Designed miniproteins, single chains. Designs and how they scored, part 19

Each design is a single chain, and the fold is of that chain. pLDDT is the mean over its residues in the fold that is shown.

## One batch from the design tools (miniprotein)

Design m631
Fold by ESMFold2-Fast:
Structure m631 (fold): chain A 97 residues (1-97)
Amino acid sequence: MALALRVIGNLETLYYNPDLPDAQLDAMMAGLPPHIQALIRRAKALDPEEIRKLMDEVSKLFVALLKKMDAKEEKTGKTLKSGAELNKAFEEELLKS
């Protein structure tokens, strides 16, 4: 959950603050995987409409992953999703899009 929410939050900040200083963006991305940071930095150069589309795609990927994890937990009766497993799955799906 934390990774996907941080990515969405950073994209939302770029959408509302197109002139955001690089130093402030870097501080907001602190602790994110390097390739996720590269994606967000690339998004800073996009038009607001393109940032909005990227936010929609990221949100849809996250919701789909949550549904998959919830269905798996319901089927097994066990807590199978760790923050690490969900974060890894989100990262892999985000890189495919």
Scores: mean pLDDT 74

Design m632
Fold by ESMFold2-Fast:
Structure m632 (fold): chain A 87 residues (1-87)
Amino acid sequence: VKEGDAYLDEGKQLAKQGKLEEAIEKYEQAIKAYEEALKKDPNNLVAKYNLAGAYGNLGLVLKEMGKDEEAEKYYKKAQEILDELDK
Protein backbone atom coordinates (compact mmCIF):
# COMPACT_ATOMS: atom_id res chain seq x y z
CA VAL A 1 0.00 0.00 0.00
CA LYS A 2 1.51 3.32 -1.12
CA GLU A 3 0.20 5.22 1.92
CA GLY A 4 1.51 2.61 4.37
CA ASP A 5 4.91 2.58 2.62
CA ALA A 6 5.14 6.38 2.87
CA TYR A 7 4.37 6.31 6.61
CA LEU A 8 6.90 3.51 7.17
CA ASP A 9 9.65 5.42 5.34
CA GLU A 10 8.81 8.68 7.17
CA GLY A 11 8.91 6.83 10.51
CA LYS A 12 12.37 5.43 9.69
CA GLN A 13 13.62 8.92 8.81
CA LEU A 14 12.23 10.39 12.05
CA ALA A 15 13.78 7.58 14.14
CA LYS A 16 17.17 8.24 12.48
CA GLN A 17 16.83 11.90 13.53
CA GLY A 18 16.08 10.87 17.14
CA LYS A 19 12.45 12.03 16.90
CA LEU A 20 11.23 8.85 18.55
CA GLU A 21 7.69 9.95 19.50
CA GLU A 22 7.04 11.23 15.95
CA ALA A 23 8.49 7.98 14.55
CA ILE A 24 6.02 5.98 16.69
CA GLU A 25 3.10 8.01 15.29
CA LYS A 26 4.18 7.27 11.70
CA TYR A 27 4.73 3.55 12.40
CA GLU A 28 1.24 3.36 13.95
CA GLN A 29 -0.19 5.02 10.81
CA ALA A 30 1.72 2.52 8.64
CA ILE A 31 0.34 -0.39 10.71
CA LYS A 32 -3.24 0.87 10.27
CA ALA A 33 -2.76 1.28 6.51
CA TYR A 34 -1.38 -2.26 6.12
CA GLU A 35 -4.14 -3.71 8.34
CA GLU A 36 -6.77 -2.07 6.10
CA ALA A 37 -5.04 -3.48 3.01
CA LEU A 38 -5.14 -6.97 4.57
CA LYS A 39 -8.87 -6.61 5.34
CA LYS A 40 -9.42 -6.14 1.58
CA ASP A 41 -6.96 -8.86 0.52
CA PRO A 42 -5.80 -11.25 3.28
CA ASN A 43 -3.32 -12.81 0.81
CA ASN A 44 -1.48 -9.53 0.14
CA LEU A 45 2.02 -10.81 0.97
CA VAL A 46 3.60 -7.38 0.42
CA ALA A 47 1.27 -5.82 3.00
CA LYS A 48 2.00 -8.69 5.45
CA TYR A 49 5.76 -8.28 5.02
CA ASN A 50 5.56 -4.50 5.45
CA LEU A 51 3.24 -4.85 8.48
CA ALA A 52 5.90 -7.05 10.11
CA GLY A 53 8.51 -4.39 9.24
CA ALA A 54 6.38 -1.65 10.83
CA TYR A 55 5.93 -3.72 14.02
CA GLY A 56 9.67 -4.44 14.16
CA ASN A 57 10.61 -0.78 13.70
CA LEU A 58 8.03 0.31 16.29
CA GLY A 59 9.60 -2.19 18.71
CA LEU A 60 13.10 -0.79 18.06
CA VAL A 61 11.94 2.78 18.80
CA LEU A 62 10.12 1.68 21.97
CA LYS A 63 13.27 -0.13 23.17
CA GLU A 64 15.32 3.03 22.54
CA MET A 65 12.81 4.92 24.73
CA GLY A 66 13.25 2.33 27.53
CA LYS A 67 9.85 0.68 26.96
CA ASP A 68 11.34 -2.80 26.75
CA GLU A 69 8.13 -4.76 27.54
CA GLU A 70 6.15 -2.92 24.84
CA ALA A 71 9.07 -3.41 22.41
CA GLU A 72 9.05 -7.19 23.01
CA LYS A 73 5.29 -7.25 22.33
CA TYR A 74 5.79 -5.69 18.88
CA TYR A 75 8.85 -7.84 18.09
CA LYS A 76 6.66 -10.91 18.75
CA LYS A 77 3.93 -9.55 16.45
CA ALA A 78 6.52 -9.03 13.70
CA GLN A 79 7.99 -12.52 14.20
CA GLU A 80 4.54 -14.17 14.11
CA ILE A 81 3.77 -12.57 10.75
CA LEU A 82 7.19 -13.48 9.30
CA ASP A 83 6.88 -17.07 10.57
CA GLU A 84 3.52 -17.36 8.74
CA LEU A 85 5.12 -16.04 5.52
CA ASP A 86 7.96 -18.64 5.74
CA LYS A 87 5.39 -21.47 5.43
Scores: mean pLDDT 83

Design m633
Fold by ESMFold2-Fast:
Structure m633 (fold): chain A 97 residues (1-97)
Amino acid sequence: SQREIDLRLIALILEAIGLNIEMEKYGVDEKLLQRLLDLAEEALELLRQDPQNPLWPLLLKLLKENLDIAKEKAPDNPLLAKLEARLAELEALLAAV
């Protein structure tokens, strides 16, 4: 339902904000990067169900900010390339709407 999609998008936004704070305060480890990747992959699945939701630009902005922090604090981590690819896919799908 639309309410379930909206609530899940809000939950992803809150998780993205929480990850931003956690990474800035405590640094970036493999577990945090995996959580960020899982969030981006869930966002991709949800976007295919509701690509016109007005909350997508906010979530994409937060995910990009999290990627920037991760690149600064853990530049050699191989999960970064996969995360960049998932965010590029999200951005391309949003641009097609």
Scores: mean pLDDT 86

Design m634
Fold by ESMFold2-Fast:
Structure m634 (fold): chain A 87 residues (1-87)
Amino acid sequence: MSIEEIAEKLPEVPEELRDLAARIVKYVGSVEEMKKLLGDQSAEKDDASGKEAVPLVKLPSGHYLGPEHLIKVSETGKDPVSGLDLL
């Protein structure tokens, strides 16, 4: 998957998270699925705490990947999927 294409379709993803976004697309099957996960975070800014039904991607380690994981990677610079250092 092209990082350039990820950056174009997911402009909300910082440059440091583009590689992570590409890996997430591999798990969800498409950029549109990944975009929905990021969009849900923006839409759920109200913290109504009623939306735990958000479709999360299950990682090989058994953890679910959501928009919060992208934020953590932005802070740590590491990919939670592969453990690869993105920054």
Scores: mean pLDDT 55

Design m635
Fold by ESMFold2-Fast:
Structure m635 (fold): chain A 55 residues (1-55)
Amino acid sequence: MSPEQQRLLLLRGLFEIAKGASEFMAERTGGNPEDIAAAKRLADEIARLEAQIAA
């Protein structure tokens, strides 16, 4: 498995965890801009790695 493929699998897992955490926080506190920004960064990194693997 390439380093990019391995990192993509890990980042996908982290993204799902981050989504769950963001949803939980939104229910409890109305949300947090920092958590939203972190989730967006993970999504962007996943998209970048998927593009590299697809090439």
Scores: mean pLDDT 68

Design m636
Fold by ESMFold2-Fast:
Structure m636 (fold): chain A 73 residues (1-73)
Amino acid sequence: SMSQQLQQLQQQISQQMKNLQDAVKKGDKKKADEYKDNVKKLVKQLLVDVVGHDEDSADSAANTVITYAEEKA
């Protein structure tokens, strides 16, 4: 169901965002880049597949989420 997909994606996004923040705090650029890619992919999947946004809007939103997560590290 859409609700199950939403819950799964939200949990995955939260985990990857935490991993990104930890990697940024540690100065691990390689791991930070891997987690940024994972967050962007999951956020785009959520926005396109669940919310129904277009790809360009989803890409912009994902980049905003990543920037915000890095600032909070």
Scores: mean pLDDT 83

Design m637
Fold by ESMFold2-Fast:
Structure m637 (fold): chain A 91 residues (1-91)
Amino acid sequence: MRVVLEFVDLSEEQRKKLVEFLKSLPNATVSVSPTGTITALLELSEEQAKELVEFLKSLPNASVSVTKDVISALIKNLTEEELEELLEILE
């Protein structure tokens, strides 16, 4: 399942942790804008994609769109706990 995630309004520490983690994933593409927006393009298993969608729908400041071929999400203001849960899902 193809996944496009966009992260905004993260702390400097959260951005470093997320970028380092994403760069460690096979078949992940990571881009960082000059303003600190992180864009990740991933390919996930069906199980990981399901967990990710359920997690994203639980977040107060996330917008998620699911189609047959792609999951797209804009994620704002993750807590440290929410970031850790996200990293576990993506691993």
Scores: mean pLDDT 82

Design m638
Fold by ESMFold2-Fast:
Structure m638 (fold): chain A 70 residues (1-70)
Amino acid sequence: SAMEKKMEEITNEVLDFAESLRQARPEMSDSEIIKLARDITLEKTDEANLSEAQKEEVLNRVESWVREKL
C-alpha cells in the first residue's frame, strides 16, 4: 500500500541518519542515537499523517535496527 511504502521510506531515511551519526560521533551510545532518531521519526511520521500504530511500528523498527547494527 502507499502507506507501507511511506513507512519504509521514513524508516530508511532515519536509518541513514543514524548510520551517519554513528560515523561522525563513534563515542555516542546506542541510547543517545535512538533518542535523536526518535525525534526525527516522530517529526516525519507526523508530517506524513501516519496513525499511532504506524508511528509505533516505525519507531520499533528504528530502535531494533540501531540496537542490533550500531
Scores: mean pLDDT 86

Design m639
Fold by ESMFold2-Fast:
Structure m639 (fold): chain A 88 residues (1-88)
Amino acid sequence: MLEKIEVTVAEAEDPEAGRVIAVEVIATDKESGGRAVTLGYIFEEDGEYKIELKEPVSLDEKTKLSKEEAEMLKKLTEEEARKLVEKL
């Protein structure tokens, strides 16, 4: 069961896409101590900010995300990305 959640934000410039904001959400499983990460990217396209979510990835080969845990991580990542877009 995922218990500890940490959020990290980084800004980068891509030569093709321009300014990209990366939102990384890391969750730790209470039982295994394994970690999972979900990445969200914010891009500017035609004067609008768009959010792209990556699928959650287990950082420990022993930890497998349930469908519910993966969906929760995606929702949290989208929520954090939306908060950043509102400040832009």
Scores: mean pLDDT 73

Design m640
Fold by ESMFold2-Fast:
Structure m640 (fold): chain A 86 residues (1-86)
Amino acid sequence: MSEEEKKEEEIEKIVEAYMKLYDVDNDGVITREELRAVLREAMPGASDEQIDFAVDQFMEIYDVDGDGVITRAELREVLRKIYYAK
């Protein structure tokens, strides 16, 4: 397996893990409300401000087109930028 093929396989695994975790309605998108719900469950000791900040940062990074939802395509695009480190 080439280094690039390995990166693409890892990206797809991360995309599917995020969709499985955050896409609770199985509609193919991750919403701000779904992120907030999952993060609050995962970090019960975190303040509302900390949860909101984490949601805002996630949306800022992954909501590439600014439509208020995160798609598989947007997750792949951002993760590719990180992995290829241009």
Scores: mean pLDDT 73

Design m641
Fold by ESMFold2-Fast:
Structure m641 (fold): chain A 91 residues (1-91)
Amino acid sequence: MWEELIELLGPEQARTIARIIGIAGLEEDEEVVLKKARELLDEAGFSPEVAEAVLEFVRKLIDLQNSSEPTGRTISDLIDELVKRIKEILK
């Protein structure tokens, strides 16, 4: 859930992820979204491993939004996967 991202990363890095989600919803070009996301993650001081986990989440989010058929997955499911991945990285 979103509250777990705030607990793991702090409010400023969680806000960076929220901004990236917003960009993914507004931009039509996946490469442009990923480039902007990488720049924002670098500026916010994310570790390389956590930054790559967030970028993989963004790729999955774009795929979910562009899917023509229900995959049985939701945005909340993707956030839960991201939280689990970050917890594994920070161990």
Scores: mean pLDDT 77

Design m642
Fold by ESMFold2-Fast:
Structure m642 (fold): chain A 86 residues (1-86)
Amino acid sequence: GESLKEKAERLVREARELLERLKKSTDIGEMVGRVLAIIGIRIDLERLLEEAKKNNSDQSVIEYLEEAIREVDRILEEAMEILKTL
């Protein structure tokens, strides 16, 4: 089974890939779809954080998940700024 840290790393990587695809897109509908997908990843990371807290996971795991959420928030901010420039 995948660890909480490994799941978070995969989700952050997926969010970064979605942002790079958004930067190369010329279709507003596809760009909006990618933003919604990144929002979905953020929700999944919040669920992992809730699971970690409920299961009394190590503080290092909780801090890692909180940093992963902050990273996805930065990705979302960049994606939203790109949409505003269209």
Scores: mean pLDDT 88

Design m643
Fold by ESMFold2-Fast:
Structure m643 (fold): chain A 87 residues (1-87)
Amino acid sequence: SEFERELRELAETLLKEGLVTPEQAEAMARSARALVDIVAERFGLSEEEKRIGLGTLEAAEWLARNKDMPEEEKRKYLEELYEKMKA
């Protein structure tokens, strides 16, 4: 999927810049959660910033998997997800 390619490209970029290990890059390419956890540990992100990052990646993954869904259903899902991130 496009989302999987984007995670892989981001992981490759961070690896080339020396910001992550090869093992971390592999984990990031496979999981949005692993990507958020690794970036948060590397850059000292707060728990709130981790929640926002994970929620954003979950939204992007859901949109990539459900691109053919009606616009109203997409909006409803995103609104529910962002409300959970605020709580």
Scores: mean pLDDT 75

Design m644
Fold by ESMFold2-Fast:
Structure m644 (fold): chain A 100 residues (1-100)
Amino acid sequence: SAEEKKKLAEQLIKFAEAVFESVKSQLSPEEAKLLEEFIKKVKEILERYANGEISEEEARKEIEKVTEETLKKSKDPLLKRTIRLIRLTIFHAFDEHERR
């Protein structure tokens, strides 16, 4: 339902923002900015998904694209692990939502 999609998106956005707050002090200013930009883009995609502007399949494709682009720009193993964790968490949440 639209209400369930909105709640799912809100939870995933809060998760990504909490992860950023927990790791930003361990990253260089350049890598922290890259993570902030990644989260901003993911948040925008999840909000469009929650509003019914894009499907789950479209959201997955856009998140994968942003993930790949950000991983290509980073040389920091911590940032790469963090981005992969965020992507994995979102995709697992989508998979669980589809099974309900």
Scores: mean pLDDT 87

Design m645
Fold by ESMFold2-Fast:
Structure m645 (fold): chain A 82 residues (1-82)
Amino acid sequence: MAEEYKKKAEELAKTKGKNNPEVAKQLFLSANEYAKEGKFEEASKLAKESSDSYKGSGDLKSAELMEKAAEIAQGHAEKLKA
């Protein structure tokens, strides 16, 4: 399921560009699915990409929320490595 959202984000980026709220949304949905699978490093990376996409589209509030989500996921990944 996580890979399906990532693929949708890539397809949308080809038509609408990477800095688009719909692309950002699909990246965030992919991040949530990876987090459910315990893959917090992948979840953090995708949440950060979602933040960058929202920021580029001018949605600074959504970008901030995604940046915080990426930090939380990265913290979980680091705890699992320790």
Scores: mean pLDDT 81

Design m646
Fold by ESMFold2-Fast:
Structure m646 (fold): chain A 85 residues (1-85)
Amino acid sequence: ELEERLRELEERARELDRQLRAAVAAGDYDGARRLLEELAETVKEAGRLYSELENDPKVYETMVAAVDKERARRLAELAAAEAAA
């Protein structure tokens, strides 16, 4: 059951990333920011389940830190792209 949920979250993350790239290509920066937030939350949820499976809370903490850093980096890239448009 947990493994099935992880597969669903992984598929959701891939779909959100595809939609995010399409939004950026279309100049929909507000949509891209929304999709990036959903993607970050989806990956954090997967990290929570991985942490539970491994019985190690540091797995979740490490993934949250990595996701927050990547989200901040991508938000800065979106802001730069929007300013250039």
Scores: mean pLDDT 84

Design m647
Fold by ESMFold2-Fast:
Structure m647 (fold): chain A 82 residues (1-82)
Amino acid sequence: MKEIEELAKEAAEAAKEAVDAKKNEPSNPTKYTGYMLRGMGYAADLVYKYKVSPEEAQELLTKASEGNSKEAKELATSLAKA
């Protein structure tokens, strides 16, 4: 379970980095896309590699993103659906 929690934290951090990149460097969409792909990869590992349900993955991502901005939290929770 520690690996699952760490993976959720990494996905939430990637979502935060993506939001920050879009806000701070709107002329560089490559950074936003890179962080989004990283976050999606971690979320995919939760569902496909560790067999966490999409609903459970969404809960883990929501918990891991607590304390982040509203935009970063919303993005992190959406990763479980994609």
Scores: mean pLDDT 78

Design m648
Fold by ESMFold2-Fast:
Structure m648 (fold): chain A 99 residues (1-99)
Amino acid sequence: MKPLRTGEATQKALALLIERLRASGPTISKEEALALARESARENNAEASIPDLEALIEAFFREAGKPTVATADFIAYLENHDPLEVSIEEGLALIERAV
């Protein structure tokens, strides 16, 4: 696992998201994941981190190719990926596609 480059507030929001996912059913939709991420960010005063959390979720669901995924697989992805690193990679991919 790479060390998290994400700030403390985003790390707390991500940890709360993972806890909520563990309490959720065996499958999760992209819309449910985005809603939980936004709520977790607001509760940790990390609203500025919402775009980074959304980028992480969008990347996972795009790779999975499904509108709903196994909650356990999604949790494993979140535990092994830094939201800021994924957000930067997604931003670079958008720039490369625009050129």
Scores: mean pLDDT 74

Design m649
Fold by ESMFold2-Fast:
Structure m649 (fold): chain A 65 residues (1-65)
Amino acid sequence: MSLSGEELRELLVEYVEKNGPVSTEEAREFLLKKGVPEPQALAAVAELERLFGETLTAEDVRAAF
């Protein structure tokens, strides 16, 4: 099921806050495990990597959404 930008942000912020800074690969795998469609998960993570690089903090995710 597709998520809104706000729902996607909330999921990733919670994940990153619990696990510390995460790689874009870890973020992608997390979204897929949560049932986010692969095209949406890949697009969101690719955009975050383009803006912030391969390591994501909670503040990076908040700034993107």
Scores: mean pLDDT 80

Design m650
Fold by ESMFold2-Fast:
Structure m650 (fold): chain A 58 residues (1-58)
Amino acid sequence: MKEINTLEDMKEALIEHVKEVLDEILKNDAKPEGIEKAKEIYENIEKWTNELVEKIKK
């Protein structure tokens, strides 16, 4: 399924939305420290999401 009908598609949409919100916040912050923390959140969200998919698959 190529639409929002699979667990992975739904998670991708959620991750994209979170990243979009973080990007908007960073544009107002413009501080290196804030940017670094946002990158960590980006990485963690994708990692946790992928781990959940793998666990669901067994």
Scores: mean pLDDT 67

Design m651
Fold by ESMFold2-Fast:
Structure m651 (fold): chain A 86 residues (1-86)
Amino acid sequence: SELDRLYRETQRLAQELRARLAQAAAVTGNAPEVQALGQALDQALADFSRRAPDVRTEEEAIALLRELNARLRALIAQVDALVAAA
């Protein structure tokens, strides 16, 4: 289903972002900017977990996952830009 595809995408994006953050930490010597992006990931996941129990329809679940996936992609782009600048 669309919901299953989005959820699998969320898992892949979160895993990919964690791997990129670990690489960025190694390259930058754990710069404050890398720490801030790590906190942004934690905040995005915490926000999702807080909102998820209030979801009542599949359409709401799809919207919430699309929002989370967009946030995760934006964070990946920010990590990649930071590494490229280092």
Scores: mean pLDDT 90

Design m652
Fold by ESMFold2-Fast:
Structure m652 (fold): chain A 93 residues (1-93)
Amino acid sequence: SKREKILEVLDETIKKLQELAKKYPEQKEKLDEWIKKLELVKKELENGELTEEDVKNAVERLYKEAKEDESIPEEAVKVLKEALEKIEKILAE
């Protein structure tokens, strides 16, 4: 149940970042790198290599890196923040 909810959050986050990559072609390469990192995290959660807590920690790390990277659009930073907050809420259930 919690795993399935977190997988849904990761899917929604990836889709939102893909839409931002289309909207901001100059930032596409950087956004594609963040999408690949999230797709890897999703795959590792699906195959049991990561726990739900490990996924929260991975998303938190990506959010922190994105926030400190001036080449990442603010909309993408907000998407990662929202993903982190949703995962934290799921884990608190």
Scores: mean pLDDT 85

Design m653
Fold by ESMFold2-Fast:
Structure m653 (fold): chain A 80 residues (1-80)
Amino acid sequence: SLPSELLEKYEILEEIPPVPLPPVYEGGVPLATYRAIRKDDGKEVLLHEFRAAGSDDARFYLVTDAETLQFLDAFTAPLE
């Protein structure tokens, strides 16, 4: 499941296949990309889900601008 902190800030619209990111944003193994709306201003963003390097279960999320892929935020999900 997605982290609660992420769901508090973004409305998830749909899951799409992983979108390639510039190397500076890459970490771990890409799993999925979600189209989302930032709740505070209605900005269209992409949420990029990764499996954290060195872990089979830990997940990492990068938030980028949907149009430019500019880095905006990051979240981690703990092991369950």
Scores: mean pLDDT 73

Design m654
Fold by ESMFold2-Fast:
Structure m654 (fold): chain A 90 residues (1-90)
Amino acid sequence: MEEDIKILLERWENSNLTEEQKEALKALLAKVEAMSDEELEALIEEYLKKLLEEGVLTEADVEALRERARQDLKGTALAFTLHEEMLKIS
């Protein structure tokens, strides 16, 4: 979890994010941390569905990510939320 998030953050630092964008990402991290397990599971499932429909992930990739989510629900939700926010900002 921590290593995966660190890699994403380092990649975004190399993308020249503004301080305002970094603060927005911190707010998202706090929001995800406050979410219930039910809300986290719903967030992850919506992401997996979207990426599968867009052809980014195969059904096998989706199942592997669901297994990861069962082991680290908050970390998986954080990674997906950060990735989506990065795409939205860019």
Scores: mean pLDDT 71

Design m655
Fold by ESMFold2-Fast:
Structure m655 (fold): chain A 100 residues (1-100)
Amino acid sequence: SLFDELLERINSPEVQEALKIIKEAMEKLDKVEFASPEARQRVARLMTAAAIAASIGDLKTAAELFRKGAEVMRQAGDTEGAKILEEASKKVEELAKKAA
């Protein structure tokens, strides 16, 4: 059933690893003093959406939301924040390829 497929994705090692990557990226961003307040707020919303997507097994959407967050940070001049989000996006995207 579609529900059994969803449960299999949610309980996958790839989903659990994606949530760890997301947590690590959020913890790194909390230590970045130079993030623009507006960009940080926008990125927080994108990261929340990415965590929700990852928790239901949609790792592709989670990775895309992280790439959008990196672009927001880059446009604000927050290069270190952008790098953290780009690295997290690439890691989640590789997990998405295994989970799909």
Scores: mean pLDDT 81

Design m656
Fold by ESMFold2-Fast:
Structure m656 (fold): chain A 85 residues (1-85)
Amino acid sequence: GGRDLLIAAAEGRVEDIKPEHDVNARDAEGLTPMTLAGYLGHFETVRKLIELGAEPVTEALPSGTPLSEALVRRDAAAAVELLRR
């Protein structure tokens, strides 16, 4: 599902990013797998998402949300915990 893809992107699990997934899936805040992987420094995951047709991120991060704050801190563990809720 879309949540599993977002978690895989946040964890940098490139092997879990598959062509059958919607690589442009968005969470409740409108964040994409590419936004999560990019902010958390998972560049091989970013490359895989681009290969599968992920759109470039043109929007600024939402401010003041727990997930956006975790991304700004590059706290992958906190981002994953928030996505699992």
Scores: mean pLDDT 74

Design m657
Fold by ESMFold2-Fast:
Structure m657 (fold): chain A 66 residues (1-66)
Amino acid sequence: SEEERRRREEERELRREGVILEASGGVHYIAAVVYRLVGEEEELAKEYERLGEEYERKGRELFEKI
């Protein structure tokens, strides 16, 4: 039905946005590891960890709408 087609399209878009946000979170976690272990920049590492958590939280919220 038309309603089912619209629902599937909306779900697809939400999944796409969720994946992008979760991937962004992952990248920030990787940056945090690099700053902590290689650069010895503990405060910067913690900042990137907080950003990663925020992006992952937003991604999860989008997936919960599906």
Scores: mean pLDDT 82

Design m658
Fold by ESMFold2-Fast:
Structure m658 (fold): chain A 99 residues (1-99)
Amino acid sequence: LDEVLAAHEAALRAFEALVEEAMKDPEVREKIDEAIEKYSPKAKAAFEAGDVDGLAKVIEELLREIGRIVSEAFPERAAEVEAGVEALIELWRERLAAA
């Protein structure tokens, strides 16, 4: 169990580091900010309404869009970005399903 959790944590940390590195480029940062601005009101509305399924969908869409932006900035690291996005989506699905 600990080894599987450590592997998922490593994928999440790698994705976080790649997002931070991508955000050093003002064009990439603006695209990520635009994605967050587009999805944040929808996520907040779903959260305030107690719409767990709606919240899960909005989070998945946001994470996939951020993953696309970061993968375009670092094509050679696209596999790590995809692994991190899938790990985050799986984590959110499990957490929301348990609620």
Scores: mean pLDDT 79

Design m659
Fold by ESMFold2-Fast:
Structure m659 (fold): chain A 70 residues (1-70)
Amino acid sequence: SVEERLKKIREVIKSNPELQKKVDEANALDAQARAYEAAGDWEKAIELGTQAVLKYLEVYMEALGIIREK
C-alpha cells in the first residue's frame, strides 16, 4: 500500500542524517515560499515552492534507492 511505502521511506529518512538535512532544507524553502505568497510576491513564492518540491522529490527518490539496494 501507499501508506506502507511512505512508512518505509520515512524510516529511511530518519535513519539517514543527510536525507534529514535535505528535508530540513526543503522545509525552509517551503516556509519562505509561503511567506512570499502571504506578502503577495507570487513570482518568488512559485520559484521557492518549486525548489522545495524538487528537493522533496530528490529525498524521496534517494530513499527509494536505499530501500531497493537492501
Scores: mean pLDDT 83

Design m660
Fold by ESMFold2-Fast:
Structure m660 (fold): chain A 65 residues (1-65)
Amino acid sequence: SHIDKTTTPVAEYIKSLGISFDSPAQLFGKSGPEYEEPVKKLQSDLGIEVDGIAGLKTVEALLKL
């Protein structure tokens, strides 16, 4: 991967949600106003569809980092 997962914005967004970067499955199914902005920024950083919903595609993209 070309992404340093310890220093990227992706790691910061996951931490802001109270989730470990090494446990992205905990993000699955998270939704609501408090998750929308961090999840959208995470999806943008991962280069996937930005919908603000932490679904299967978002979790799979995190696991592939």
Scores: mean pLDDT 64

Design m661
Fold by ESMFold2-Fast:
Structure m661 (fold): chain A 71 residues (1-71)
Amino acid sequence: VDPAAADAAYNAGLVALEAEDYASARRHFLEAVRLDPRLRPAIIGLLREALKSARDPATLEAIIAELEALP
């Protein structure tokens, strides 16, 4: 596991999420979990918090479902 690569993907996902670029956020968060599966609970928790103020909650719910489905 490369923690620097996983952290970079996680941070890129955060930046995309803040910009409401959900397509990029999805790609980066999936990569972060692929590189370090231990990040999954933290990322899901973050996305659930983002749902409270999301303008497109359905898209964030879909991303959460994809992350939960990863092996």
Scores: mean pLDDT 80

Design m662
Fold by ESMFold2-Fast:
Structure m662 (fold): chain A 68 residues (1-68)
Amino acid sequence: MTTVVVTIRFTGPFEGEVVLEYELEEPPSEEELAALRKAADQMAAQLGASRSARTGAPVEVEVEVEVR
């Protein structure tokens, strides 16, 4: 089994972290990892925009994808 960990971090006027873990029977392919990174980036952008609107100040977002 391989575990893929996606971490989305928020910094600035709002600080927080979202961690998603996916357990896979086989290591993910390069295409699957690219698709996951793209999806994570889109999710991070939506969450960051929502938080920025709520706080009235820009929220910085960082996305990290790790294979364990």
Scores: mean pLDDT 75

Design m663
Fold by ESMFold2-Fast:
Structure m663 (fold): chain A 69 residues (1-69)
Amino acid sequence: DIEELKKKLEEEIREAKEAMEKLRKAPPSEVSKYVGEVLREIGDGIDLALELRKKGVSQEEVDELMSKL
């Protein structure tokens, strides 16, 4: 339902922040690995945001959730 999707989006935002912190601290040899992780989390977040919009959640509400990035 909509509430479960919102919770999943908040979780993906948290995971994206964690992946970005790992990337910022990564040695040069591991940068490409962590870039891949960041891009994957961003993609997952976009998919969830689109699903929320499809289910009738407003753009303003989705933007508010995404602003936590």
Scores: mean pLDDT 79

Design m664
Fold by ESMFold2-Fast:
Structure m664 (fold): chain A 72 residues (1-72)
Amino acid sequence: DKKVQELVKQGKELSKQGDKAYKEGDLKKAIELYQQGSELYREAAKLSKDPLTSGVLEISSGVLNLVVKKLS
């Protein structure tokens, strides 16, 4: 539970940093930050024992992956 919460917090922070990089026109930095955030959400989903929490985190990871694909 605490490990899942830490990974989610870190993923959210990376996503916000990605948004800032995107707004500043730094697409390469935005892509890297979104990719890292996506990976952390995926790891949190794998560690989560609650199917609802795992599903939500998988969706969050997938959304960031789609953003990365559109920016690449």
Scores: mean pLDDT 86

Design m665
Fold by ESMFold2-Fast:
Structure m665 (fold): chain A 97 residues (1-97)
Amino acid sequence: DRARELADLLMAAQAMLERGDDEGADELMEPVLAASLEERQAMLEVGRQEVEENSTKEERRKYHAELFERMAERMEKEGKLEMAEVLRETAEELRNS
């Protein structure tokens, strides 16, 4: 299941971010950002459901949002503006959820 694989990478990247390994988190996110729009949307839906099921851990939503924000900044620097916009929208949704 590609969506689950991508969601697992997101969770692993979050764990690296919590440890202060921003570069490791970025590297794990590369397959996520290289995924098709359909695959990325499916991954985001899986991730959204997992975050919703864990409402007592608001910090996880915040870390996911921070991870997507950092990746959006990197995508902008690489000229991948459409990917950066999607990542920022996802980060904002997580912060406002």
Scores: mean pLDDT 71

